# Designed miniproteins, single chains, continued (4), part 107

Each design is a single chain, and the fold is of that chain. pLDDT is the mean over its residues in the fold that is shown.

## One batch from the design tools (miniprotein)

Design m15710
Fold by ESMFold2-Fast:
Structure m15710 (fold): chain A 77 residues (1-77)
Amino acid sequence: SSGVLSEEEVKELKKLFKKYDKDGDGVLDAEEFRELLKSLGYNPSDEEVEELIKKFDFDGDGRLDFLELLALFVSLK
């Protein structure tokens, strides 16, 4: 079941998003997203990363913006 992100969780995810957005373009590619997940203590497989991006990539660009990342983390609750 999906939970709701608190304001503190949103704030921390925004900090991590900015840290791992190495290109500064406002989106995370699969490698940047994998590094973000590892920083949170997850150890996702390449397949799990690809499946999560595919599921939450609402823009169809193969990358995650901040709102798509928030939707993903709500789904992990």
Scores: mean pLDDT 76

Design m15711
Fold by ESMFold2-Fast:
Parts: sequence; C-alpha cells; structure tokens
Structure m15711 (fold): chain A 59 residues (1-59)
Amino acid sequence: KVLHVHIPASVPDAVAVGLVRRELEEHRPDVLILTLDGASEETRERIREIAEEHGVRLE
C-alpha cells in the first residue's frame, strides 16, 4: 500500500509533523511518498523517525 502526501511550504512545521503522523496512523501504508516544500531539517528528521517507528518506508 502506497500513500502520497504533499505538504506545502505554507504549512507550519509542527502541523506538518501532525499531518504525517495522522496519515500513518489512519492508513498504515507500506510506503509513504512525501513531498515537503518548506520543512526544516529538524522537522524532516522528526518525520523520518515517526515513519520508522510505524515501519513505513519513506520515498
């Protein structure tokens, strides 16, 4: 199961993290194709950690 999520630069980092966590919890994909336009490096690392905790591959 592949899930595609696009988070625009206008979305605050904390909101972006919350959105990704919700998508992973609700859909339980095997692969998450994630486009982050404006997220900080710290936010990207946090999202990677959350995906790893859920056993989801980030692309």
Scores: mean pLDDT 80

Design m15712
Fold by ESMFold2-Fast:
Structure m15712 (fold): chain A 79 residues (1-79)
Amino acid sequence: MEEIDLRGLSEGEALSRVAKFLRETTAEKVKITIDNDENADRLITQITQMAELEGYKLVSKERIDGENPKVELTLEKVA
């Protein structure tokens, strides 16, 4: 499984990195980490739409609290 961490990035930078990552990856399963903040739901929607265009589907969304709060998205390539 390949992973990309987008925490601390602007929305535009995060989306640009996701687009490049999804185009370049050959992995059937990928994990994307984003900040668990007020913009998380919007960013999740945009990442999910971008993933669908690249042939991936969202299979898991985990919100993690604590000293390092984050949202982890797991995407799988559709057959």
Scores: mean pLDDT 81

Design m15713
Fold by ESMFold2-Fast:
Structure m15713 (fold): chain A 63 residues (1-63)
Amino acid sequence: GVEEKIKEAAKLLGVSPATVSRMVNGAAAKGIPKEEAAELILELAKEGKSIDEVEDALVRRIL
């Protein structure tokens, strides 16, 4: 589920799960489903993207 993806992404990015949860909630507030946002964040984290690159990718998906 969304929570499991948040935990795994946070571990890969070296940040707290709360940080990733805030990113998912921000994306959801702008119209991206939480499940889709969490999946995108996890995929980018698995690809070795930094937290800044992940945040930029979410902004590009919204805009």
Scores: mean pLDDT 81

Design m15714
Fold by ESMFold2-Fast:
Structure m15714 (fold): chain A 98 residues (1-98)
Amino acid sequence: IPVEDIKTADEARQASGSLKVRAEILIDTLEGDLAAAQKANNSEVAKLLQEALELARRTFDLAEKVLTEDNSLEEMKALLREARELYEQAVKIHKEAQ
């Protein structure tokens, strides 16, 4: 669901919950890939994976704020928009690292 189409706090929480799960899966994948790159002494790939991991963790944190903090609908939509942008950046960097 596009952030602009979210009309209720419950819809924002559902979208954020889904994004949190996707971020959690990406974090797990990136942690494994980073460990492998470090073991292989591939500094270039390790640096990209570290950058993607930091973005994925920030996505998780922002998505969790939508779920746990007492935010207005507009504040929830702003957090979710930022979280989605960070997630898309993390996915792009992860693809570049592969």
Scores: mean pLDDT 88

Design m15715
Fold by ESMFold2-Fast:
Structure m15715 (fold): chain A 87 residues (1-87)
Amino acid sequence: MPSLEELLEMIRGLGEYLIKKAEEAGIPKEEIDEFRKLLEETIRKLEESRDVLKAARLLAEMLEIIGNAKSVEEALKEAKRLLEEVL
């Protein structure tokens, strides 16, 4: 099992990957900034709670979203909803 710190780094990496793809796709800066804020808040909450299982579940669900989304817009929207559920 990865450490909490490793899981949080992977979650951040996936989030930054989505942000980069969203910027490349021309998604409005406002939506990207909102996603970045949610990502930072979610990571902080998981770090404070030390909830390894919740972090692992979030990572798995983010990977599924990235792998299965038909567009960057869909991936960002679904990832945003997932982050809001964790908060």
Scores: mean pLDDT 84

Design m15716
Fold by ESMFold2-Fast:
Structure m15716 (fold): chain A 88 residues (1-88)
Amino acid sequence: MEKEIEELAKKIDEKDIEAFIEKLEKWEKEKNYVEIAGAVLASRRGYEAIQAGGSNEEALKYAIAAYEVLKKYKKEEIEKLAEEWKKA
C-alpha cells in the first residue's frame, strides 16, 4: 500500500491536482459521501508527508495518490464512514 501510494504520487502532475480539487467541490455539492470519506482518509497521509518535511505540493500529490489506493484497499472503511455521515 505505502509503496504503491509513493509510486503513484510521483506520476501526479499539476493538472491532476487541479482536477482533484474540482472533484472535491463537486462531490460536496452532490453529497457524494463515499468519495468525500475517501478524500478525508487520504488527507491524513498528506499531513504525514508534511510532517516528514515535504512541501504543500508534495503533500497534495501524496494525498491524491492515497485517495486512489485507499479506494482499492479500504473500500469497506470508506463505505462505513460514508454511511455514518449520510445518517447524520
Scores: mean pLDDT 77

Design m15717
Fold by ESMFold2-Fast:
Structure m15717 (fold): chain A 71 residues (1-71)
Amino acid sequence: MEEDLRFARELREKVERGEITLSEAIQELVDRGARPEILRAFGIELARRSGTTVTDAAGNETPITLTPPPL
């Protein structure tokens, strides 16, 4: 689990540098056997910044439903 988080962090840096796309980063995590929860957290954070949906390497599109903060 912690190794997957470290690997995800390295992939995030590559995405931020423009070396790979968000989709490629998610595919690398899936290929490495990262848990779906890590994939969702990774994709949610990046998609929130870009305003897009998360698509995993298997082609599954998960709608990002973040509960709004309590008013």
Scores: mean pLDDT 62

Design m15718
Fold by ESMFold2-Fast:
Structure m15718 (fold): chain A 80 residues (1-80)
Amino acid sequence: MKVRLRLEVDPEFAEEVLKALQEAGIPVRLENGYLVGEVEGDPLEILRKIAEVAEKLGLTFHFSIREEDGVLVIEGKIFR
């Protein structure tokens, strides 16, 4: 399933979260305080990986899910 990511990230942690997500196999880039990307996969596994990254870094992850033109959009925030 095609999943689009839009994750607002605290600037203090942006580079660290970016690196950890990329190492977890989630192809994101940093753009204006957001980690954005598109990935093919199971939305629950993608959410689990993001949550694990946040937990490992001592950060909080809040998210919502919506559908836009047949694409699942995960919008969230990663902060302390």
Scores: mean pLDDT 85

Design m15719
Fold by ESMFold2-Fast:
Structure m15719 (fold): chain A 66 residues (1-66)
Amino acid sequence: MAEADGLTPEQLEAEIARWEKLLAEYDKQMEEARKKGDHEAYQQAAVKSVAARLNLAYYRDLLEEL
C-alpha cells in the first residue's frame, strides 16, 4: 500500500487540497470536452478524475486516522 508515514497533518491537508484542486480541474476538462464532442479528451480527463478521487480518499482516510 502507499505509505504516508512521517507526513504531518498539515502536509496531509496540503495533499488533500492539491488533489481537490486537480479533481476540480479534471471535472472542468470533462465538461469542456463534452461540450466540444471531444471523446478522447473526455476519456483522458475521466481517467485522471478517477485517479484523483482515489488519492483524495486515501489522504482523507490517513488524516482521519491521526
Scores: mean pLDDT 80

Design m15720
Fold by ESMFold2-Fast:
Structure m15720 (fold): chain A 113 residues (1-113)
Amino acid sequence: MEKAIEKVKKEVNDPVIQKTLIRAIELLKKRGFSDEQIEEFVDLLIEIARIAKEAGATPEEIAHLISLMVQAAITGDPEVRAAARAHARRILTPEQAEKVEELMDKLIEIAKK
């Protein structure tokens, strides 16, 4: 957990996105995820944030996307997953949305025990 938080603070300079990622780490720890799962999850979330930032998404739009993707992975709820996909397609280009959807699938696989 501490290693993942340190990585977020080092690699993510936007305060809204940084706070959202730290909150995600804390939620994963509370849900009983291993340190290895949390580190892999955070690496994927940082990549998603970078893709969305390059697409011109606002910090608030990126934070919302991350929150939806984390909830989709943790809950396995198909409605939350659909909401995450819809939000990605709204704020990103089709090509970037497809890449982010692939990363969301990886998050879901990490969340499966």
Scores: mean pLDDT 85

Design m15721
Fold by ESMFold2-Fast:
Structure m15721 (fold): chain A 81 residues (1-81)
Amino acid sequence: MEKKKEELLKLLQEADNLIQQAKQARDQGDYDKAIALYQQAKEKLKKAKELAKQLGMEEVARQAEQQIKAVDERIAELKAA
């Protein structure tokens, strides 16, 4: 139980770090790098959502789902640029 909670927190932290790196890459005009970093963040968020569901942390799972949607929107924006 504790190990899965630690994995969840680590996945959320890694996703946040990747999102910050993606924003920095976007601000530098490196859209391909930004897209790749957002895609990596999305994979971390998907794993976090699944772990949150397994742990009964429904609100955390919903937050992860909203972050996935936001990342998808950012990827779409960058592909349109």
Scores: mean pLDDT 87

Design m15722
Fold by ESMFold2-Fast:
Structure m15722 (fold): chain A 108 residues (1-108)
Amino acid sequence: SLPSGLSEEEKELAERLFKRIKEIAEKYGLSDETLKELQSLASFLLGEMVLLGASRAEQEEVLDRFLEELERLAEEHNGDDEAILRAFEELTARLVAEVRAQAQARLA
């Protein structure tokens, strides 16, 4: 599900993101359950960026990295849903930490 309080432009970004995640999941034979979890992680990351006032350019850069790493992890783990989800939860935590650190740097 989409985070609350998104602008129309941010909703369009989220829709493009969810479509790309679905395409990657279909390409690598990931389950519908895994697809939902990946979309939830992406939604959480986008919500954190919006909440912390990340620019559109920062949002697009972070989401591009998210998608590139998703495709890499899906290829590396050859459709192992559990291994991909575990690695991707770790990636999402790191990206959220980076976004939070950048937000703090902007206030200093």
Scores: mean pLDDT 80

Design m15723
Fold by ESMFold2-Fast:
Structure m15723 (fold): chain A 58 residues (1-58)
Amino acid sequence: DEIAEKVAEITGIPLEKAREAVELAEKLFGSRTIEVSASVAAILYGIDAKELHKNLIK
């Protein structure tokens, strides 16, 4: 899944965890985007939201 691959790249988490974040983002927010999924991954795995935002606007 391309979205999960991009989330894994941006957040540095394994692809399997990125897929979990994508599925959770879709379930909770009805959105299957890189931005929402990466934010969900940051919350789940303790990634600094400030650093995540910097990577998203790159």
Scores: mean pLDDT 73

Design m15724
Fold by ESMFold2-Fast:
Parts: C-alpha cells; sequence; structure tokens
Structure m15724 (fold): chain A 57 residues (1-57)
C-alpha cells in the first residue's frame, strides 16, 4: 500500500501536468496557475520547471 505522502505526490503530479499544459513556457503564469490549483511554487521552482520542460520539449 502507498503511504499518505506517496498518494499526495501522485495527486500533486496530476496538478503539475495540468499547469504545464496550460502554461508550459511562462514561469509567471505557471506560478499563478499553481496557486489556483492549490499548491505553492516559488519563482525559482517555476523557472526550474519551465527550463526542464523546455529542454525536453
Amino acid sequence: PLTPEQEALHARGAEIVKVFNENPLDPEKLLEAAKAAGFDLTEEQAQAIVDSYKEFE
């Protein structure tokens, strides 16, 4: 069985994917969408995510 922490990570992953699909290359929009989806991102985390996505796009 999964721990509560692992279940939370699965749910968060789905929300991150949704945010990516809506705002893949814009860290400011990614931050706003993440907040709307109910999780906190720092500006640095949003930039790192955008950079990673861009490299693998």
Scores: mean pLDDT 63

Design m15725
Fold by ESMFold2-Fast:
Structure m15725 (fold): chain A 86 residues (1-86)
Amino acid sequence: MEKQKEIEEQIKKLEDELARVNRSIAHVEDLRAQAVAEGASPEVLQRLDRTLEHLRRAKERIEWMLEKFKEGKSLDEVLADLRAEA
């Protein structure tokens, strides 16, 4: 009977983490726009772009996991699929 509650708690945690990642992406995009406006070096822009790439990959992973939970997959099934992709 608790399995549904565990899935709901995991979904909420992933939604909270997605919100944090989205805020981080927006913050780094703002920093990049400011760096461009201030004439920052290509090296600074490359570091910001690398940070954005890592954050966007994290977002894609979280969105993938959320989609699988919404499809009715259990936590164990999602974790097994995630391990198979590694």
Scores: mean pLDDT 80

Design m15726
Fold by ESMFold2-Fast:
Structure m15726 (fold): chain A 120 residues (1-120)
Amino acid sequence: TAETEAAAREVAAAVPAGAKVVVISAGDAIPAARVVADALRAAGAEVVGASLKNIEKAKELIEEADAVVIVLSEDASEETKKNGEELAKYAVEQGKPVFVLTVRLDENGEQVVVEVKRLE
């Protein structure tokens, strides 16, 4: 969607050309996370995906990345939201810029990014 592409451009503008970005998501937010990843790759970033359900692997990828994007559904479970908060905090502690994107389903059942939050 135009909103998801705009969010991806905002992230891309905040990282150096050729930057390694980890995009972390789970469940209903995965389609939006894929759109964000594809837009970041089109902008010249190296993108790796990770799951909010595997915190240890996500932390490993965060340590190797230049920037972190966490894509969360507005309707995500409490466990998924808590995992997102833990990973965002960990990325900040590792000195990485973090973008948290909140997505919801629109009237047509498409995922749209409704919030972009930057943490440092």
Scores: mean pLDDT 80

Design m15727
Fold by ESMFold2-Fast:
Order: structure tokens, then C-alpha cells, then sequence
Structure m15727 (fold): chain A 100 residues (1-100)
């Protein structure tokens, strides 16, 4: 377990929040793995990976909605979601250039 994962878990004040954090971290790890795969994939495979990444981002947004909107966990998770959305947008731009 990484230092960042330990930090997020330390901010959880209930078992429900801990479960949400662990599910979020698993989704984040999967997204980063898919982005890494997409960087070396064919254009066709990259398109498939982008669609999977978009689905995982939606799941992260659903998990965020279960947290109090004024909590520090909500803020940190929101920032991470925005970062992976930016990465997905960059990947989508690359796909459009390669398929043009």
C-alpha cells in the first residue's frame, strides 16, 4: 500500500468512507494501468481503452457522490477525477489525430 493510499485511509472517519476510499483507489489504479497500455497500443486498441477509461471515471464520480461535499476526502477525490479526465481528453485528442 502506497504512502498516498495510507494518507487517504487516514482521512476516513467511518468504515463506509474507508470502503469508498479503497474502491476509489482500485479504480484509479485500473485507469492508470489502462492509460499506460494506451500509450503503446495501436490506434484501434487505444480507442477501446479510452471507452473503458471513461466508464471507470463515471464509477469514480458515483463513489465521490457518496461522500459529504464539504469533506477533505471529497475535495481530494474530485481533484484526482479531474486529473484523469484531463489525461483521457489528451488521449482522445491523440486518437483523433491518428484516425484522421
Amino acid sequence: MSEFEKFLLSLATSEEEKKTVLEFLKLLDKIYSLIKEALTASPEKRKELLEEIKKLIKKMEELRSTLPSDSILHKIISNEIEQVKEMAKSLEAKIKEELA
Scores: mean pLDDT 83

Design m15728
Fold by ESMFold2-Fast:
Structure m15728 (fold): chain A 85 residues (1-85)
Amino acid sequence: RREKVRELARKYVEDVKAGKPIPFEDFLKKAREELGVPEGSELDLLDEFIRALHEIAKEQGVKLEDLLTPEQIKELNELRYKLRK
């Protein structure tokens, strides 16, 4: 699971850099389907995804804020709070 989440996060970052990011909602839905995550476990998946993004940022010698747009970071934070609530 962890390695698959990391691979999906890496592909997401590469799509963002290529100027073709998919909507985060579509990405999360696809990730849930591929990983067999049941409905209601989105918070755990999101936390693993954020962790993978930090690892990718470290590998590339950049900060997380350099991998995503401010709008994407805001969307991730809002989704995380919504799922935790």
Scores: mean pLDDT 70

Design m15729
Fold by ESMFold2-Fast:
Order: sequence, then structure tokens, then C-alpha cells
Structure m15729 (fold): chain A 57 residues (1-57)
Amino acid sequence: ALKAPQKLNNALRKHSSSGEAIKHYLQDELHLPQEQAEKLAHQIVEDPEQVLAELAS
């Protein structure tokens, strides 16, 4: 969606950490609670390929 790229780009610009940017994107776009967004953001940073494969399935 058009909004998704814009929101992610804005998060990356505002946050010095990729993990923080991903967490905010997950909370805003997927409406995940803070705890779940933080866990998923951490997993994406540690193993992005595995997490993306899980989400795509």
C-alpha cells in the first residue's frame, strides 16, 4: 500500500535505531501491542530472513 512505504520511511528518519523504527511501524500499521511489536522488531533485527519467511506464509 502507498501509506506503508511512507510510514516506514518517516519512522526510519525519526528514529536512530532500525529496531525502534520497525517497532513503531508494527504498532501503527499492524496495530500490534507494544510488547508484541518490540518482540517482533527484535527478531527482525536478529534474523530478518527467517521472520520475513514466517510472515509471508
Scores: mean pLDDT 65

Design m15730
Fold by ESMFold2-Fast:
Structure m15730 (fold): chain A 87 residues (1-87)
Amino acid sequence: VKRAEEALRKAEELLKKGDLRGAAEHAQEAAGYLIGEGNEEAREYARKAGEHAQRALEALEKGDEEKAREHIEEALKYARRAIEAAR
């Protein structure tokens, strides 16, 4: 879980700096680590985090920065829940 926590922390920093693409990519990275390492509950939250990170990237490709930010925030919430469930 340490690598997932580091990726999540970096995603939060990038989101605060307005780097939505970087935030989404690092949220997706955190989700990927958690899918490989968690119990079933943690993996379910990790899958949801990854889905939201992917939707954020799709929103950015369409120029919808507001929707991208919303999906990044959801991805970060699910990634945090996955980390908690994995402990």
Scores: mean pLDDT 84

Design m15731
Fold by ESMFold2-Fast:
Structure m15731 (fold): chain A 98 residues (1-98)
Amino acid sequence: TWEDFRKEAEKYEKRGDLYTAASLYVYAAESAYLDGDYETARELAERAIELLKKAGKEDSPVMARAYEILAAALAKLGDDEEAERLYKKANEIKEKFS
């Protein structure tokens, strides 16, 4: 469940393992999205993005996935314009690793 991934993410975040924590927040966000909890998915994806920026991993596959989940959640919440911008940003990152 997304709550299990969030609890694990919080443990790694407390240890200072920001990249591992961010990856777990992405799994939590994806799980929340699949459960239809789009607001929780948005919050968890935004937290993952913040941690990846702090870790210097702004151009990473995990960041691309975080932007994709955030975009999907925002589209469900009615923010189609921001969702399109984030999908574009995710694709730009993915092109660097293709």
Scores: mean pLDDT 87

Design m15732
Fold by ESMFold2-Fast:
Parts: sequence; C-alpha cells; structure tokens
Structure m15732 (fold): chain A 67 residues (1-67)
Amino acid sequence: DTAIGNRIISAMRAMGRRYYTPSQIRRIARDMGISDDIANQIARRMQTQGRHISASQAAQIMAQIMA
C-alpha cells in the first residue's frame, strides 16, 4: 500500500532531519499505527544500506516493500 509509505515519508520530512536510522524509521511507523511486521521489514531493509539513511532512500525502500 503506497499510502502507508507516503505517510511515513511525510512524517520524516516533518521531522526535518537529513538522515534517519532504521530504528527511528521503525519508531515512526509504529507511532503511525503501522503493523510491527511492516515496520520491522522496513527497518531490516534499511539496515542493509547502512545506519544512516536519507528520506529519499527510505522512500525507495518503502516503495519496494509495499509493492
């Protein structure tokens, strides 16, 4: 569901950070009521790209998971 990915990206942009850790993105997803299974999938995929990820990289990963 692309709507879930877009909501996480909007939350990340609102926080105004240049980079995010997978743990921070997982927390954002949980705070938005996204299931732990999806939040953990996102965090796990992001860990493969390094410990600091941009909003654009997060959007790409979420698009792949939510396809």
Scores: mean pLDDT 68

Design m15733
Fold by ESMFold2-Fast:
Structure m15733 (fold): chain A 100 residues (1-100)
Amino acid sequence: EKEKFKELLERQIRALDRIAEEVRKTFSPEVREKVLAALDEMKRILEEALKSENPDFEKVVREIGRVMHRLRQQLTPEERRKLGRIMKRVSAELQAEEAA
């Protein structure tokens, strides 16, 4: 069951990398830097959890939630909608690839 949790963390890291690619194509340079910095911080949190012998899932969820909350406060409603669309698309694509 530890293996399943690590696989989930690795999948989330792959999702963040794909989101970062779409962010680079979608947002203005100023907004792009803010979003990419938050994605990089979330990736570091997930990578640290992967290196842990006993990763705390609740702690990881809380830390990522704090990063996302801070990012959302820095974005306009339109920018939040664009980011949300990218995240939903990437999640759907990764789920489809897993099912194939």
Scores: mean pLDDT 82

Design m15734
Fold by ESMFold2-Fast:
Structure m15734 (fold): chain A 60 residues (1-60)
Amino acid sequence: KEQLLEELQRLAGELMRAVDSNDTKAAQDLLARIRALAKELRSLGVSEEEIREAMAQGAA
């Protein structure tokens, strides 16, 4: 659970860097991974709020 949230934060940070560098392909790949990981977290009972906060922290 904690490992998946940390992975989500890391991927969100990578997505922001890809967006800032205009790397559309990297951004699309990262967004797909983030969506898949968010689905897995929901299946483990993690709240939408907790998922959003993890992504926000990674993007900061």
Scores: mean pLDDT 79

Design m15735
Fold by ESMFold2-Fast:
Structure m15735 (fold): chain A 120 residues (1-120)
Amino acid sequence: SLKEEIDKLVKEAQKLIDEAEKSTDPARVRELLRKIVETMRKLVELAKKAPEDIQKEIVDKMIQLLEYVLNVLEKHGAPKEKIEKLREIIQKMKNATSVEDKIKYLEEAIKVLEELIDEM
């Protein structure tokens, strides 16, 4: 079911975030962050095809996952300018009134995260 696939991907992302937060190896952290990005892209594709109520649930879970990712990035010395840009996008996503705009900001956040990982 769609709900089971979403729950599975959210739990997978959370596990990868927890492993990245605990890692002291920069190469391992980058590998885990790239896997997190891949999992987040899958959630965005599901959100685009989902009914509005499910889209809202995915967006709320993705905001929380992105906030946990910010903590990992700060802990591992990611560029401050890119971290601040990602924070601004997350805030715009929270403030958006339409689910369509929230999903657009979510795609922008994932793109910035991918660029940031390449700069680590």
Scores: mean pLDDT 88

Design m15736
Fold by ESMFold2-Fast:
Structure m15736 (fold): chain A 59 residues (1-59)
Amino acid sequence: MEATVAAFKEENGIPVPVGLRRAPLEEAERWADELAAKGYWTVVVRHEDGEHVVLRTRK
């Protein structure tokens, strides 16, 4: 199962993209957790039958 992780850093109130990675879901979740712990905004999107399901977002 594949997923995409997008990471953003906030600079002067503007979200700046700092990383995008496609990986197996378990690896994507771990990477997102690590980045979120460092203060980044993370979004995990699971790819299923052509659909994009957002599984996690740091508000």
Scores: mean pLDDT 71

Design m15737
Fold by ESMFold2-Fast:
Structure m15737 (fold): chain A 68 residues (1-68)
Amino acid sequence: MEEALELLEQLRELGKVPEHQLEALERTIRNRDLAAALSGVADLLEAHADDPEIVELLRRLREILLAS
């Protein structure tokens, strides 16, 4: 959980992802709703596929969630 929240903070610091989308994802992670969290990550990966920095952080977040 803590490592996933640290990656969300890094995404927030980039200022490229809308805050309401990061807040929604944070809620699913904190609620341990793995299916909703993975769906949210997939949606963000599709929306930001052109930004390799965001894609790298989101792929790492997905890996951490799947390991949980």
Scores: mean pLDDT 82

Design m15738
Fold by ESMFold2-Fast:
Structure m15738 (fold): chain A 100 residues (1-100)
Amino acid sequence: MKAKVTVTFSDGSTETVEADSLGDALIKVVELAAKHKGQDITLSPAKFENGTELLEGRTVDGKLYFIFKQKDGKVVGYGATIDEALEEARWVRESRARRA
């Protein structure tokens, strides 16, 4: 049960991220942003089966901004540099790999 998030880069190229959860989608987006350093990205909105939603996502001047809705309907924002977000994403991915 995977949701799709379309990532559009400032050069006009696109990538599709598929994920079972909002957290997994955000990790994949951060990894794509890190691979495409020097380009801004914009994200399509996406709804996840657990009731979470990605409402908005983009980069501005090397900073990542996400606006998402939690299961309880609360809207929250997240902002970090690409390098900060990439470090967190790497830690989460490595932690998962050690449990598999």
Scores: mean pLDDT 77

Design m15739
Fold by ESMFold2-Fast:
Formats: C-alpha cells, structure tokens, sequence
Structure m15739 (fold): chain A 98 residues (1-98)
C-alpha cells in the first residue's frame, strides 16, 4: 500500500505544479488533511490517498503530461513516490486509449 508520508510528498508536489486551480487546491487540502491524520484515522487516510491517485489518473487522462513530468522531477529523490506517480499516469494513459 501507499504510506501516508509518500502520499503527502506527492500531494504537495501536485499542489505546487498543477495548472488546474481546482486540482491544485484539492491536492493542497489532501496534503494538509493527511498531515493532521497521520495514523489517527486509517479509513480517512485511505480515502484521501485514493482521491490523490484518482487526481493523477485524471490529469494524465486529460493530457497534462508536462505537469506530471514536473511532479516526477520534484519527487526524483524518492523512488517509491516516483513509482506511484508513474503507475497512476500509465493508468490514465491506458484509459485515454479506449
């Protein structure tokens, strides 16, 4: 599964880079809520992490590939975070080909 600290890093990177204001705000809110929870509510943490992954999938599906490349560049020192983002991007691109 995706650990909360890795999810926070991904959400913060998206909050800085996303060109879509609503997605940027959602990524920021996910990061802040995950920071508050940190093991206190596993159900809410799982839901927030799922929302984060869905946001990356949606960005890839809509073709925001330059944004996702910039997110990966911000996360380059964390191979686990990069792998999670790449897998979500691949899912979004796969859905776009249907």
Amino acid sequence: GIDVETAIKIAEALAEVSPVPDYRQLAREIAEELKKLRGKDPVKETALIFSLITLIIDLAYEGHLETLDAVIEKLKDDPKAVKIVREAVETGLWLREK
Scores: mean pLDDT 84

Design m15740
Fold by ESMFold2-Fast:
Structure m15740 (fold): chain A 67 residues (1-67)
Amino acid sequence: SYLELERQRAIADIERALQSSHLTAEERTQLEQYLEVVKSPNATLDDIVNARVYVGVLDIKEAVSKL
């Protein structure tokens, strides 16, 4: 299903982001919380979207910080 594919993508994106050595403790905790939410059988599309938006924000912050 669409929801299951997007959930799997969100999990992969969060797990990738968690491998970064540049995360603050707060950012790591927030990613771990999103991971728990998207792995839940009660996860909504909004939960998945919010998790993916957060990963995107962290990716932009990391890219900008390297300039």
Scores: mean pLDDT 85

Design m15741
Fold by ESMFold2-Fast:
Parts: sequence; C-alpha cells; structure tokens
Structure m15741 (fold): chain A 90 residues (1-90)
Amino acid sequence: MLAEEALRLAQRAAQLAREGAPLEEVEKLIEKALELAEKSLDEDPVLVSAALTFVSLAISLTPEVSEELKERHRELGERSRAILRELGAP
C-alpha cells in the first residue's frame, strides 16, 4: 500500500539523516515519501501522519533540505491534521 511505502521511505530518510548521509540521498527519500504520502492521504491519513512525522525528523536533522521540500511537507502536514481532526483524533 502507498501509505506503508511512504512510511518506510520516511523512516529511511530519518535514519540516513541521523547517520549524516549526503544531502542528495536524504532529499530523494523525502521527495518520494512526500509524493506517496500525498497520493495516499485520503486512503490512510493515520499512516500518512506517521510518515510526515519521520519526514519532519529528517528535515530537523538535515536543515539544508530544499525550501520546496520543506513547504510540501508543511502543506501536506496541514492537510493531514485537518483530516485527523475531523475524524476526532486531535
């Protein structure tokens, strides 16, 4: 499922960021994780929220990540939080 793959990629991005991997490798994983999370947001908002948490960790460990990816993460995070609030999960 796309949401599960997004979570796996996000977890890998956070791991590589913690290990000090090259920026390009971390950004590639973040970009793919965000792409899959966006496609699966309505299908599994809980798993998407988990994936976005790991992307947030990766960005925190690698602040040199592009502003475009940070903005995509921010926008998708707002959408995810709105959906979860409607489901009664504050």
Scores: mean pLDDT 84

Design m15742
Fold by ESMFold2-Fast:
Structure m15742 (fold): chain A 60 residues (1-60)
Amino acid sequence: SRAEAERLLAEGREAAARGDAEAAEKHFLQAWQLYVLLGDEAAAQAALREGSAALRPLRG
């Protein structure tokens, strides 16, 4: 559901904030997948962009 996708985005943000790159990537990808299944292409693309930006300093 949309609420589940929003929860996963929040969990991804929290993981990124604490420096947990693996958890952040997992949660952002799960949020993206749910938005794709919901047909929300804009939210799916936003989740991928946010995840990539959040992970860059943790994995660079």
Scores: mean pLDDT 82

Design m15743
Fold by ESMFold2-Fast:
Structure m15743 (fold): chain A 61 residues (1-61)
Amino acid sequence: SRQMSREEQLEEARAALARMPDYSPEEQATAVRLVEAIARSTGDPELEALLAEMRRVAAAQ
């Protein structure tokens, strides 16, 4: 679709989370910011949970 579907948003967020350990701190901050924007605009609790996990991974490094 021309707009990301919920399925596409969740898939992109999961892919970003999976890549977090391989990212630099700057890349991690960028990934978190992008997922934050999507989660904030949708209010989807699954996206919010993925965002929380991404932040946890970033904080652990």
Scores: mean pLDDT 80

Design m15744
Fold by ESMFold2-Fast:
Structure m15744 (fold): chain A 100 residues (1-100)
Amino acid sequence: DAVVEAVRALYELLSSLSEEEVRAVREALEKAIGSPTIEEMEEAIYSGMVELGVPEEKARQVAEAVRRLAQALRDAGVPDAPALAARIGVAAAEEVLERQ
């Protein structure tokens, strides 16, 4: 299942980040929930993370992981895939923060 694989990849990536970086991810994702397209969501996440001090390479990796999740959701016929991918990302970030 492409959605399950994308969620697992995102969770593993977030678990490799510092607490400060995961908090920045959560904030960037919350702001990206209103993005109308997958492409605009990816750009909003990347830009938001970089603005919050996350290294560009890490910000790109997280934005790409959320984009892949949104693409998998879209291909599965989920309406508003960008918003759902961002919300799943917020939930994953919150879970990672609670386990540290």
Scores: mean pLDDT 87

